# Ledger of designs, part 48: designed miniproteins, single chains, continued (5)

Each design is a single chain, and the fold is of that chain. pLDDT is the mean over its residues in the fold that is shown.

## One batch from the design tools (miniprotein)

Design m17641
Fold by ESMFold2-Fast:
Structure m17641 (fold): chain A 70 residues (1-70)
Amino acid sequence: SIADRIAAAQSDDQAIAILRDAPEDQIGTVVRLMISRGIDPDRIRNAIRTGDISDRTRTAALTALDAYEA
């Protein structure tokens, strides 16, 4: 599963790559798992904003990030 891949990631860059390949319906879950892993939220935000991903995926990911920074 995507959760297993996030848990097995050896670096922030590997985790961010998993996020970019994640299905749209799993993006919020992936962002939450990355935060719990200790990945820098600014790195996640940059990957989301600069990535070639759909607007729906971008919105879901940014919404999840904003919820954890509040």
Scores: mean pLDDT 74

Design m17642
Fold by ESMFold2-Fast:
Structure m17642 (fold): chain A 77 residues (1-77)
Amino acid sequence: GVERPLTEEQRAAAAIAEILMKRYPEPVPLDELIDEVMKRTGASREAVLKAVQRLAELGIIEVDEEAGTVRLNPAGA
């Protein structure tokens, strides 16, 4: 059963992955992603940004600073 949520950051990370998977292979604007995750999870903007940074550090997602977009990085390329 799905009971207690993960940490706020982990909930944000899960929502980020779900949103990016749904939009895959298309990149999502970072501001749009943040707003959507906040609405979906109730996470703070700060928690969402931390989740984005964490997932990028782990290589799960890619952040394109030039375009201001984020995309899912599927394992194995």
Scores: mean pLDDT 76

Design m17643
Fold by ESMFold2-Fast:
Structure m17643 (fold): chain A 95 residues (1-95)
Amino acid sequence: PPSELEKLFGEVSVLLQDSADYYRGRNSEVYNLINEAIIHFNKAGSAYSEGDLESAIEHLKEAKKYIEKALELDPNSLTLQRTKELIEKIIELLK
C-alpha cells in the first residue's frame, strides 16, 4: 500500500491535472502557470523517488510559487488553494 506521503503526491498530481484541464481554453495565463507547476512537481516526484530530498523540496517550492501566481489571477479557486496547502504539507513532511 502507498505511504501517506505517496498518497499526498498522488492527490496533488490529480488536482494539478484537473486544474490544467479546467483552465484549458478558459484562461491561458493560469493554464500556463499550472503547467509550469506540473513540470516542477514531476521533477520533485522524481527526486523523491531517487532519495534526493533537498532537490524534491526545492522543486516543490517552485511548484508552489507557480500555484501562488495562478491564485493571484483566480483567488476564488478552491482547487488551487487546496493544491497549495497539500504541497506545503508535503514540504513540511520532507523536512
Scores: mean pLDDT 91

Design m17644
Fold by ESMFold2-Fast:
Structure m17644 (fold): chain A 62 residues (1-62)
Amino acid sequence: GEKSARAGAEGARKAGDRGGAATAGMGGLQWYELGNEKGYEAGRKGLESRDAEEAARAAEEG
């Protein structure tokens, strides 16, 4: 549900901020398989989008 999606997105954001986005993404995939809930899928996609944006910014910096 919406709360699960928000919790997933918040977790993804925190993981990205700590620099553990890749590891968190792998963990998210495992939990996504178990639940198959829209909340988990939304959170996982949020993590991937955040990680991609961070990588793009890092590339801009050099």
Scores: mean pLDDT 56

Design m17645
Fold by ESMFold2-Fast:
Structure m17645 (fold): chain A 80 residues (1-80)
Amino acid sequence: MAEEALEKAKKAIEALKQGNVDEAIKYFRESAELAEKLGTPLAEQAANAFRLAVSYAEQGNFDLAIKLAERAKELLEELL
């Protein structure tokens, strides 16, 4: 459900802001998986944005990771 993906995305963004990178990556991955299961074009875009956020978080680019995750949240909110 899109709302579950949104909740995990919010947890991921908060974890990253707190410096909990591993926890943030876990929640971004879970958000991407949930979004992908929705099977809509907007959900696929959100899933791809979350996967890209994981990549940037792993590289230490937390600003871009957060911006991508926030964009993905907006896409998921359009599905609710």
Scores: mean pLDDT 84

Design m17646
Fold by ESMFold2-Fast:
Structure m17646 (fold): chain A 71 residues (1-71)
Amino acid sequence: SLRPSDITAASTGAQGTAALDNMIAENPEKVAEAVAEAVRSMGGDPELAREQALKAKTVGDVLKAVRDALE
């Protein structure tokens, strides 16, 4: 299972980016939930993060969803 810190770490580094990309394709709702939980723990907007993450096709899209929800 993904932890909130693992989502952030994978988005800022090369580690886990392939796993995240694969999970987006196979489990888009699970990835969106993990992103929403990460954003909630950081004090951002989890609903905005979830909506943006559901539209994500790549780890870069997920990273943008997290950043947008925190701003």
Scores: mean pLDDT 69

Design m17647
Fold by ESMFold2-Fast:
Structure m17647 (fold): chain A 117 residues (1-117)
Amino acid sequence: MDAQIDRFNDMIRKILSKPELSDEELRALKLALESFFNNPVIQSNEEAINKIVNTIVDVLSSNELTEQKKEIVEHMMDLMMNSEFIPKEMKIKVLNLFKENVPELKELTDKYLEKLK
């Protein structure tokens, strides 16, 4: 499992650090996120979720936030919000982490936080 999480983390860093994403890279990352968040073992693994989320936050806070990258983050947030296996407290923690470290995502994160009230 750790090797799969590390590989996914490396892919996220490589793709999201680019100034522009190809359509192939955008599709590949969306499919990888869907595969990751549809895995019940991953959804119940707080350490795995924290590792991936921290990587995304680090990359986005260090690089320009494009509409393509915002679309990827919104897709990830939708997958997380629809998960029955991820605790509400973890969803709130993740949303606040993005809100605090990537201010451009504040409106998006506030939208999801309202749904958790």
Scores: mean pLDDT 80

Design m17648
Fold by ESMFold2-Fast:
Structure m17648 (fold): chain A 85 residues (1-85)
Amino acid sequence: SMSEIKQLTIKLFRANALITEAYLLIKTKAPPEEILRVLDEAEATLQESLKLAQSLGDSKLVALIQQRLAEVQGLRDEVLARQKA
């Protein structure tokens, strides 16, 4: 529905803002715990967006959200690896 499309759009704007914030925190060498909190929120928002895109049958948007989830997971793994070093 149009209401569900609006909700999905808002969630995707929120996820993109969080990913941008995570990149800025990485660039400014913020504490790993702060970066991970933002990445965890981005991942949760993208997972909600994925479920909604799947329910709408939008296969192209599903693929794009899955790519963004992979990006967030990659950043999370890199931050966690740096904590162990």
Scores: mean pLDDT 88

Design m17649
Fold by ESMFold2-Fast:
Structure m17649 (fold): chain A 101 residues (1-101)
Amino acid sequence: LADEAVKLIEEILEQTKDRLVPKELIDNVKKGIEAYKAGNKDEAIKYFDKAMEIGLKFPHPSSVPLYYASLALKYALEGDEEKAEFWLRVAKIQLEILKKA
């Protein structure tokens, strides 16, 4: 589940590289993924918490898929599989909507 969320985040970052997404949101998400890959779960959660704060302050359609995919990964790392699966599905739908816009 966490690995699936990481793959979706990486796809979203590639698909939105030419769109308006706050650099601070992207930077914190990337640092969170790096911490997760290094096995530092607590550090990863801190970066995703910061990403969530930034995302709430910038409600732009182009940042929505990244926000929900990051939320899914955070829940997966916290052990909330049901919420992680829900937000992962929402993120996938939002990415498909964005690709068609």
Scores: mean pLDDT 81

Design m17650
Fold by ESMFold2-Fast:
Structure m17650 (fold): chain A 62 residues (1-62)
Amino acid sequence: SKEEAAAKGAKAVAEAAGRKAPDEAARNHGLMSAQGSPVEEVAAALQKAGLSPAQARAAARA
C-alpha cells in the first residue's frame, strides 16, 4: 500500500539521517523507543531527515 511504501521510505531516510551523528542519534532513538514512539516526535525526526510535513506525519502514523 501507499502507507507501507511511505513507512519503508521514512525508515530509510531516518536511518540515513542517523549516519550523520551515529552516537547521539542511536541514543536518542533508544530513548524514543523506550518511551514508545509518539507520533509527533517521530514526525519531527522525519521532517529533519527531509520528508515533507504531510509525508512525515503519514509515515509516523503507519
Scores: mean pLDDT 57

Design m17651
Fold by ESMFold2-Fast:
Structure m17651 (fold): chain A 79 residues (1-79)
Amino acid sequence: MISKVVAGELLVSTAQTDAEKKRGIETLLKAVKELAKTEPSKVTDDFIDRLAKIIEKAGYDDEAKRFREEARRAVREAE
């Protein structure tokens, strides 16, 4: 699971096209939601914020905000 997070993070930071960066964001969100269901203790606020900052740095502020909201919701639902 963590390897899919790393793959999504790399795609968001290194992709050259908008479409690939957005696919990276979707990959990150899906991987974090899956991790929240299996190992919610690993999906900390710091972990979510770190990934969201990568999305923000790529120029996707709205997607980063949505990512934080959806990731935190997934952790809450796993409880």
Scores: mean pLDDT 79

Design m17652
Fold by ESMFold2-Fast:
Structure m17652 (fold): chain A 69 residues (1-69)
Amino acid sequence: MAEEQKKLKEQIREERLRVLEERDPELARLYKEVGYDEALRRMPKDGELASRLTGASLRVVGDELDKRL
């Protein structure tokens, strides 16, 4: 159960990194180095990027729910 939560968080992080690498590779590098919160503080806010990052998180959650169905 706790391990499942850790895996889910890691999968969400990897999906967000993948979206960032497609949209802005420099921002993806910053995300890997300083983490998500600090990367968001240092980058200009992009509504499309924010939407895609939310979508990536939801896809991971959906995939885990599908595995349990």
Scores: mean pLDDT 64

Design m17653
Fold by ESMFold2-Fast:
Structure m17653 (fold): chain A 96 residues (1-96)
Amino acid sequence: SKEEVKKKVLTAATKIAYILWMAREGLISREEAAAMVKRVLDELIKFLEENGYEKVAEIARKYGEQIIAAVNAGDYQTAQEILDEAVKEILKLLDE
């Protein structure tokens, strides 16, 4: 259902935001943060593709690559901003 997909997207976004916070506070390395973000994104994309939400999966992949690039640059604020825009775009698509 769209509601289940929304919950999965919001859960993934919350996990990524927490990873970004840990990296910004120096609790994990940049490399650890990038790996953790990639795992969360890979799990979300797999769920979306297996449930027929291919367009949502494409958006998650596109923004996910940008988030990981920002994390690898140590730009956690930019990564958070990209995450916020990705969530906004995905939720708008799911409401249409």
Scores: mean pLDDT 90

Design m17654
Fold by ESMFold2-Fast:
Structure m17654 (fold): chain A 86 residues (1-86)
Amino acid sequence: STPLTTVSLPLGTPQEVRDTIRRHVGGFEMTFTDEELEFIKSQRPGVVARLHATATEGQPASDFVLELEDKTTGERQTYRLDIRVD
């Protein structure tokens, strides 16, 4: 079973949401821009994180999945995030 992790999201832009999640996990590697990816890689080369989100019409996005990968071992861990708006 995939463990649950709760992260509070600010009301605002997608960039503010990404910055909040990045601060919580640290060393994030996410699919955004090349500049953001290079910045993230400079923090922690040993572990990368990928965030996936599903949006449903008429409802706020709540189905977030975080995948962590250790670049050294190739081991992967998956977490379902219970994202809450503060």
Scores: mean pLDDT 50

Design m17655
Fold by ESMFold2-Fast:
Structure m17655 (fold): chain A 82 residues (1-82)
Amino acid sequence: EEEKEKLERLRREARAAAIGAILVRRGDEEAIALLRRMEEEQVPEEEIIKVLEELGEKLLSEEEKKEIEERIKELEEKLKKA
């Protein structure tokens, strides 16, 4: 189902963006340097998303992960009503 696949892709992109934003905001120099290197090397967006998902699982607290999931649910509800 095309709509389901599109929604899953948007969820992954939103989660990756939120993870990246948290890492930048908290000043995680190692994570920021890795993200910058991937951008400079023109790594495909799909691979960047995978790396951010992995960093989120390893580096973010349970509270930060919960905040991200709540934000994603809010965005999904907003998109479904549009």
Scores: mean pLDDT 77

Design m17656
Fold by ESMFold2-Fast:
Structure m17656 (fold): chain A 79 residues (1-79)
Amino acid sequence: SGRQRLIDAVDLEIAKLDASPKTPKNEALREQLLKIKEAVEAGDAEKASEEMYRLAKDVLGLSEEEAKEAAEYVKALVE
């Protein structure tokens, strides 16, 4: 399912972060990825979308347009 693929992708990124230096940016990335995973596992498409937007905008520093596209993509996978 789209949810399982998203969970697997998030788990892979968390595993990479666990092997990486514990910088403030990496800690923020890890925390936000866990929030996305929790929302996806709960089947909460709206919450997963919101947490993906926060990851893209606040942690990764992406543009408003890129953050909205990422959030919409995640929402569609969880719905």
Scores: mean pLDDT 88

Design m17657
Fold by ESMFold2-Fast:
Structure m17657 (fold): chain A 66 residues (1-66)
Amino acid sequence: SSDQEKMLEQLLKEAREAARVLGPEAEKELDQFIEKIKDLPPEEQVKLMSEFLAELNTKLIRKKRG
């Protein structure tokens, strides 16, 4: 679905922004994760990317606390 593709694009943008704040190691982990899921159906990519973004956001909260 075109809507699922748009959701994935938005999630990818947010994940890339979060990874940049965390640093080069997080950016590398994100790139590896994208390569791992790229051949899956769009609905599964959206689900897995949402879960990965939640993990990145957890790391951002921890970084803010020192």
Scores: mean pLDDT 83

Design m17658
Fold by ESMFold2-Fast:
Parts: sequence; C-alpha cells; structure tokens
Structure m17658 (fold): chain A 68 residues (1-68)
Amino acid sequence: SRILRGVQAALEAFRAGQLSLGGVRGLAAMLSKDPRLSPEARALARRVAEATTPEEALAGLEQLVATL
C-alpha cells in the first residue's frame, strides 16, 4: 500500500530524528481525513495529530503502521 509505505517512512524518519514532531502531526492530520483509510486508522491518525510528546507520536505511528 502507498499509504503504508508513507507511514513506515515517516516512522523511520521520526525515529532517526529526520522528521519533527510537528512534521509527524501534519502528516497524521492529513491521514485522519483520508477516506481511503478505515475509521480505526483515521482515529489513530487523529490521535497522532494531537500528540503533545514524541513518545505519544511514536506509539501512535507504530499502532497506525500495525493497523494499515
């Protein structure tokens, strides 16, 4: 899946410090509105978009990858 590959790349970049928390939140906000995603995946993306810490964002991205 193109979406899965994109989220995996974002997760790897975030772990490597190459993507900021704001960057992760922005991508997740776009994904939360994507009608191609299941309601569960969109809800997880919304939680990542609202993450206030790197740890919350990381956990949410990992869960989103597992769901896609």
Scores: mean pLDDT 85

Design m17659
Fold by ESMFold2-Fast:
Structure m17659 (fold): chain A 70 residues (1-70)
Amino acid sequence: GVVVLKVKVTTKNNKTVIAEITLDAETYEILDIKVLEAEGYSEEEAKIAVELAFKTNDPNLEILDKRYIE
């Protein structure tokens, strides 16, 4: 199974990225990051920002929703 987190990240430039992070339900390794809103960032830049914030437990990362998929 996988866990899908919908997250909001506020960047150092005071811009907002909304993304879905897909995690392995057993290991919590990142399997995918889907950018939903990037406020002028490219998809690649937004993915890097989200991955970094998640891996560093950045206080600017807010979990908006959590779904478990079997």
Scores: mean pLDDT 85

Design m17660
Fold by ESMFold2-Fast:
Structure m17660 (fold): chain A 82 residues (1-82)
Amino acid sequence: ELLEDNEKIAEAYRVIAEAIRKSQLTPEDVEKVIEALDTLIEIAKKYGGDPEVIERLKELRERVKEVTSGEELAQLLRDFYA
């Protein structure tokens, strides 16, 4: 289970990194990023992650819905990890 969850985390980050490299995000790209964040939130909850980190991930997920470019996504991620 832990090994499988690590692979899911790695895949979620790969999806996000791919989206950041795009000049424009399609609705499909945005949905993939939202799914990646949902995966990260579920795994964080499963392993008793910090509630404040989980809350920030949920905020990031909400803000991603309004993103139209990889640059905007990268900015949101910088704000999240700042």
Scores: mean pLDDT 81

Design m17661
Fold by ESMFold2-Fast:
Structure m17661 (fold): chain A 76 residues (1-76)
Amino acid sequence: DLDDLLDPSQVTISQFQSAATPKQYAQYLALLQQKGLLQGRRQAAIQAGDDATAAALDKQIAAVDAQIKALIAKIL
């Protein structure tokens, strides 16, 4: 499918900005900030050779991603 060639989160950002209330959009930005912080910690763990910490952070990033997708699905 064409959607498989694109990041679903990126494809829906423009539509989400148009459909979301200011409160919902602020929640979305807060989740993106949280994901960014976790990704930074994960990269540092990988560079340090701490595979166990990197794997734990991968699970936390996946949980935040699921929250972002659920929020987008609720709006769209």
Scores: mean pLDDT 76

Design m17662
Fold by ESMFold2-Fast:
Structure m17662 (fold): chain A 93 residues (1-93)
Amino acid sequence: SELKEILERAEELLARASPGARRLGAAYQVLALVKNGGVETEEERLEAWREAFEAMERGIEEGRRLEAEEGPEAVEEEVRRLVAEVEEEVAKL
C-alpha cells in the first residue's frame, strides 16, 4: 500500500507540474540517488529510494515557486546548476 500511495502521489505531482518543474524534480531525485549510491543493504537502498522521492517532491515545489516568482528561465538556470552538481558527484564514484 505504501508503494502504491507513493506512485499515485508521484503521478499526481508530475501531471500538475510544468516541464521545467518536472526537470528540476528529476535533477533533485538523481542527485539524491547518486549521493546515496554507496548503500549495501536492501533496507538502506529502500531508504535511499524514499529519500530520492522526497527530493523529487521538493524539486517540483521549488520549480513551481521559481516559475511563479522569477519565470521559467530561472528554473532552467537552476536545472543547469544541479546537472553540473550531479556530474561532479558522479565523477567521484
Scores: mean pLDDT 80

Design m17663
Fold by ESMFold2-Fast:
Structure m17663 (fold): chain A 80 residues (1-80)
Amino acid sequence: MQEELLKEIASQPGVTEETVEEVRRLLEEAIRAAEAGDEKAVDRSLLQLLRLLLGSVPDEVAARLAERAGKMVREVMEEA
């Protein structure tokens, strides 16, 4: 799941390897927060991820990718 999302982000024009690594870091932070049940930390990490994507891809693409990331992180929270 994470690797598929990261590959999709990396395939976008104008996205650098540095941006992909930062997205990976934010996803890992969000997942750890979700496992801990820290909803505020999850929201913070997902918001930072959306802001990062808005700087790299068109708004519609950023929103779609952020929504997919949010769904994945929420599934982790439901299993915790």
Scores: mean pLDDT 80

Design m17664
Fold by ESMFold2-Fast:
Structure m17664 (fold): chain A 71 residues (1-71)
Amino acid sequence: MAVDYGLRGAEAARAGDVEAGRRYVQEALAALSKETDKEDILKGIGAILRAIGELLDQGLRQGKLELSAVG
């Protein structure tokens, strides 16, 4: 389900595995595109947004580290 993939994506991103987080978001979007139940669609969107937020935060931290991490 999109919710499960979205939550796994958020967890992977929080753990620093941006590649796995990105793959889970792609899987969640694919699952969401096949979902027809309104409640499941809304829950899936929420989980995907959380995963995207975690990926953006992690990406910004990694980009910041690339530019400023000297210790």
Scores: mean pLDDT 74

Design m17665
Fold by ESMFold2-Fast:
Structure m17665 (fold): chain A 86 residues (1-86)
Amino acid sequence: MRLSREERLRLAIETLQKIVDKLKAEGKISDEEYQRLNELISAAQTALDNGDLETAEKLLRQAVDELLKVAIRNNINFGELVQKEL
């Protein structure tokens, strides 16, 4: 409510990047999955920097959906994954 849409998207992108990097460090994500997620995160950041909040949100949603597949494959509760980084 007090945070702008831009500030919320920026925080979400930063949180998602931390989760992805942690999964890579723990060997729970493949190089191909890591590259795909970084491409989506980078595209979302570029859209955000250009003021295209709708595109940034769409790309962030796609990155979250891809990350959820990784979490399911590794038998990780997605909620626990998010809470551990926050």
Scores: mean pLDDT 79

Design m17666
Fold by ESMFold2-Fast:
Structure m17666 (fold): chain A 61 residues (1-61)
Amino acid sequence: SDEMLKKEKEILSAAIEVALREGEEAGLATLRKLATQAGYSEEEIAAMERMFRGLWAGHQA
């Protein structure tokens, strides 16, 4: 549980960093790639995508 939460945070942070450099779609692609490699389910990846979009909207406000 704690290890998965740490990994989720690392993936989200990496995706946001990519999005700041290369745009939202590049960030989402990075999130999907890293989450898939880490063994997250499609449902978990969809939840992470929603979190990413919320964080990204905050950066654009």
Scores: mean pLDDT 84

Design m17667
Fold by ESMFold2-Fast:
Parts: structure tokens; sequence; C-alpha cells
Structure m17667 (fold): chain A 107 residues (1-107)
């Protein structure tokens, strides 16, 4: 379900961004979201206690985008909540590891 939720989010972001900014920009934004979600899912496999929080964040972002909220704002808010949950569950070191994995994925 995490993979399915991530794929649904990537496609929702692509379609919403395409309507606002055109297909080339939409593909670039969707690719960045894919890199971030792939890194988050890989991190959740190492820290399965985060899986529920990751699923909640993905679903929150999907629902907000489908309601017509700006995709960048929707994804940013959902991931900010996930980062707070990662800090609560795994501590500062766990949050630092997650942020490093995301930064590595983005280049």
Amino acid sequence: SLKEAAEKLIEAVREATRRRHGPEYADRVAEQVKKVTDAILKFAEKHPELKESVLEALQEAIDAVERGEDPTEAVGRAFARLFRKAQEILGDEGLEELVKEINKALG
C-alpha cells in the first residue's frame, strides 16, 4: 500500500501541476516527488515504526492535491508533519538520517 500511495501521489502531482504550469514543468516536479517518496519508502523499510506515519502523510498529500490545493504546498505540509513524527519516534538522529537520505536522492 505504501508503493501504491506513492505512485498515486506522483500521478496526482503530475496532473495538477500540468494543469497549472504545463507538461514539462509537471514532469520535473513529479520526478522530484518520486525521488523524495522513493527515499522515504526506503527509509521506512529500515524503520518500520514509521510506516503508518508515511502512509498518513502520502494520503494527506493526495487528498489535498485532489481537492485543488497547490501540489507543492500540499506535499510540503504533509512531509513537514512526517518529519515531526520521525523526530518524535526516532529522535533527532533518526530525523537527521531521513533528511540526509532525501538530500542524497535530490542531488
Scores: mean pLDDT 88

Design m17668
Fold by ESMFold2-Fast:
Structure m17668 (fold): chain A 91 residues (1-91)
Amino acid sequence: LVELVKELLELLKEAIEAEKKGDILKLIGLTLRIIGLLLDIESLEVPEELKELVEKIIELAKEAVKAILAGDIEKAEELLKELEKLVEELE
């Protein structure tokens, strides 16, 4: 789980940079990888104590992808910071 969520954060950071640069092809490729990773995370059985945290991570990541695709970089970066805080709670 932790490794998948860390990979999700790195892909989201790369997607934000691709959007800032106007690299549409890279953004498409990164978005597909993020969607695949989110499906993998959603398929995991997690301990009940972590379920709420994992659900919040998935929700914020989906909102971050929407913000990136809409060109709302400020919102995407804010959502990324919130995700980083939640990932620290998985330690």
Scores: mean pLDDT 78

Design m17669
Fold by ESMFold2-Fast:
Structure m17669 (fold): chain A 76 residues (1-76)
Amino acid sequence: EEELREKALEAVKKYLEAMKNYDPSDPESREKVLKAREEFEKALADARTHLSPEGQAELEREISELIKKAAEEFKK
């Protein structure tokens, strides 16, 4: 259960990092974003299937915190 939560958080982090480093002139950069998004969606689906309601709520809070940190970083 902890492993599924960590995988989902890692996938979210990778997706946010790919978005931050996205270069529209680089097709490899676009591919990185698409791949990271796919991994993120799969990890969330797996976590939703196997986590308890409490585990899902905890994961959602942690994802929100990561998004908040990324948004603050983009602001600068």
Scores: mean pLDDT 76

Design m17670
Fold by ESMFold2-Fast:
Structure m17670 (fold): chain A 75 residues (1-75)
Amino acid sequence: SKKAKELQEILNKSVKVTLEAAKTIVDFLEKGDPKKVEILALKLKSLNVDIEELIEFIKTIDGPNVEELIKYLKK
């Protein structure tokens, strides 16, 4: 998907990720289990990616986990 490719490009600046992994993250933001939001945030923070660029991208996605993931990424 277009959003998965955009996420892959952001993450690939710091760590090599597959398009499948990026798609899984986008799918999670749109329809995933909200109980896993904190774990995903911790994993993303451990990758040493640009958190500000990542947050800007996440804001472009419409889904129930978007606001909560941004909250945990800012901690």
Scores: mean pLDDT 82

Design m17671
Fold by ESMFold2-Fast:
Structure m17671 (fold): chain A 90 residues (1-90)
Amino acid sequence: MQAEIDALMEQAEKELAEAGITPSEEVRELLREAIEALLTMPEEEAKRVTARRLAELQRLLGLGSAKTDAEIDAALAALLEKIDAAVAEA
């Protein structure tokens, strides 16, 4: 579990960096919570937690980044697809 969360966190941070977004510790904490929810919670609960964490991530990235809302949305969408694929493969 912990190793899987850490691997997904590393992948998520790399994806954000590729989009030109440098994650803060607050962003990393929210990503970890979303990944934990997807790995440990039933699908319906995981979707609710993930949606809340994504809204907070968009807010924090908008406040701490010079990127546009569209760039942030695109990066978060790509991150979600990778997390969903990794969870399905795990």
Scores: mean pLDDT 69

Design m17672
Fold by ESMFold2-Fast:
Structure m17672 (fold): chain A 64 residues (1-64)
Amino acid sequence: LEAEAQALEDKAKGYRIMAENHRGGAEADPANKDRWEKAAEKYEKLSEEYQALGDRVRAEIDAA
């Protein structure tokens, strides 16, 4: 369970970094801003989803 929670948290962090990089891409490439921002939003949602899954697994650890 701990390893599972950590893996999900690491995945959430990875997607957060991807989102930040894509937001930076929007600033560096204004002509394609909308494309970069849409990609950033997608990765932000994935980060939130994996963080929620990690939080759920941690709740199971705390309940055990």
Scores: mean pLDDT 82

Design m17673
Fold by ESMFold2-Fast:
Structure m17673 (fold): chain A 87 residues (1-87)
Amino acid sequence: MPQPEALVVPVKNEKETLAEKLEELLRAAEEAGVKAIVFLDSGSTDGTSEIVEEYAKRAPLPAAVLKGDSKNPKDVAKAMELARKLA
């Protein structure tokens, strides 16, 4: 199967575990040959979106944050298109 060049990651209210999760995710993405990551923020209210935006700016690969619902196919498709454009 063709390896995914881009990855969409849903995030919501994960402030306490976010740093460890993001570090593990980037490591796995680099090992898998992922070229871009888009974080889909489902309306976090605890500061998660700000942490993800800061992390995206410092990431070793192209990364972006998009506001949307991970359960909405249209928002997921939009995030996937953005990820492909960044890759």
Scores: mean pLDDT 72

Design m17674
Fold by ESMFold2-Fast:
Structure m17674 (fold): chain A 104 residues (1-104)
Amino acid sequence: SAEKEELVKKFVELLQKFIDYLKEMVERTGDPFLERLLKEAEFVLKRLQAKLDAGIQLSDEEIISYALFAIYLAKLVLPYADEEQKKVFEELIRTAIELLEKAL
């Protein structure tokens, strides 16, 4: 549906912003834990973006997998976030939950 496509687009945009903030955190702190999470997030985004760029629609199973992964990563990084970053991370989590509800 158009609503599901809009949610996926919003999810990807928020995941990109999350990764940009995580890059800033890694650069500022040199924290190996955050660097590992950054590499995992970049790998997932690269795979997701490649499918979207190819015009491949995500299966419900793929949407569930990506959404759960994003929630997990955002929750792990949330304690390190400033007020601006927290708002983006919370919106990513909310959008991921909405995608899960639409895919289940």
Scores: mean pLDDT 87

Design m17675
Fold by ESMFold2-Fast:
Structure m17675 (fold): chain A 71 residues (1-71)
Amino acid sequence: MKGEEIAKEALELAQEAEKRAKNLDANITGGVGALVAGVALLLASKGDNEGAEKLGKKGLELAKEGIKLAE
């Protein structure tokens, strides 16, 4: 449950980073964050809540970097 929520937050933030991207680096970083968050959601759907939390946190970190690069 926690892993799934973190993965959802990471995906939403990564999508926001892509929307705000004014340069290629921000767009790529947001896209990679979204991919990692998507894999985390897949792990949650398979019952791997621990793996989902780990990847969700990495996706969230990448999404935050994407937003920093966009601004």
Scores: mean pLDDT 74

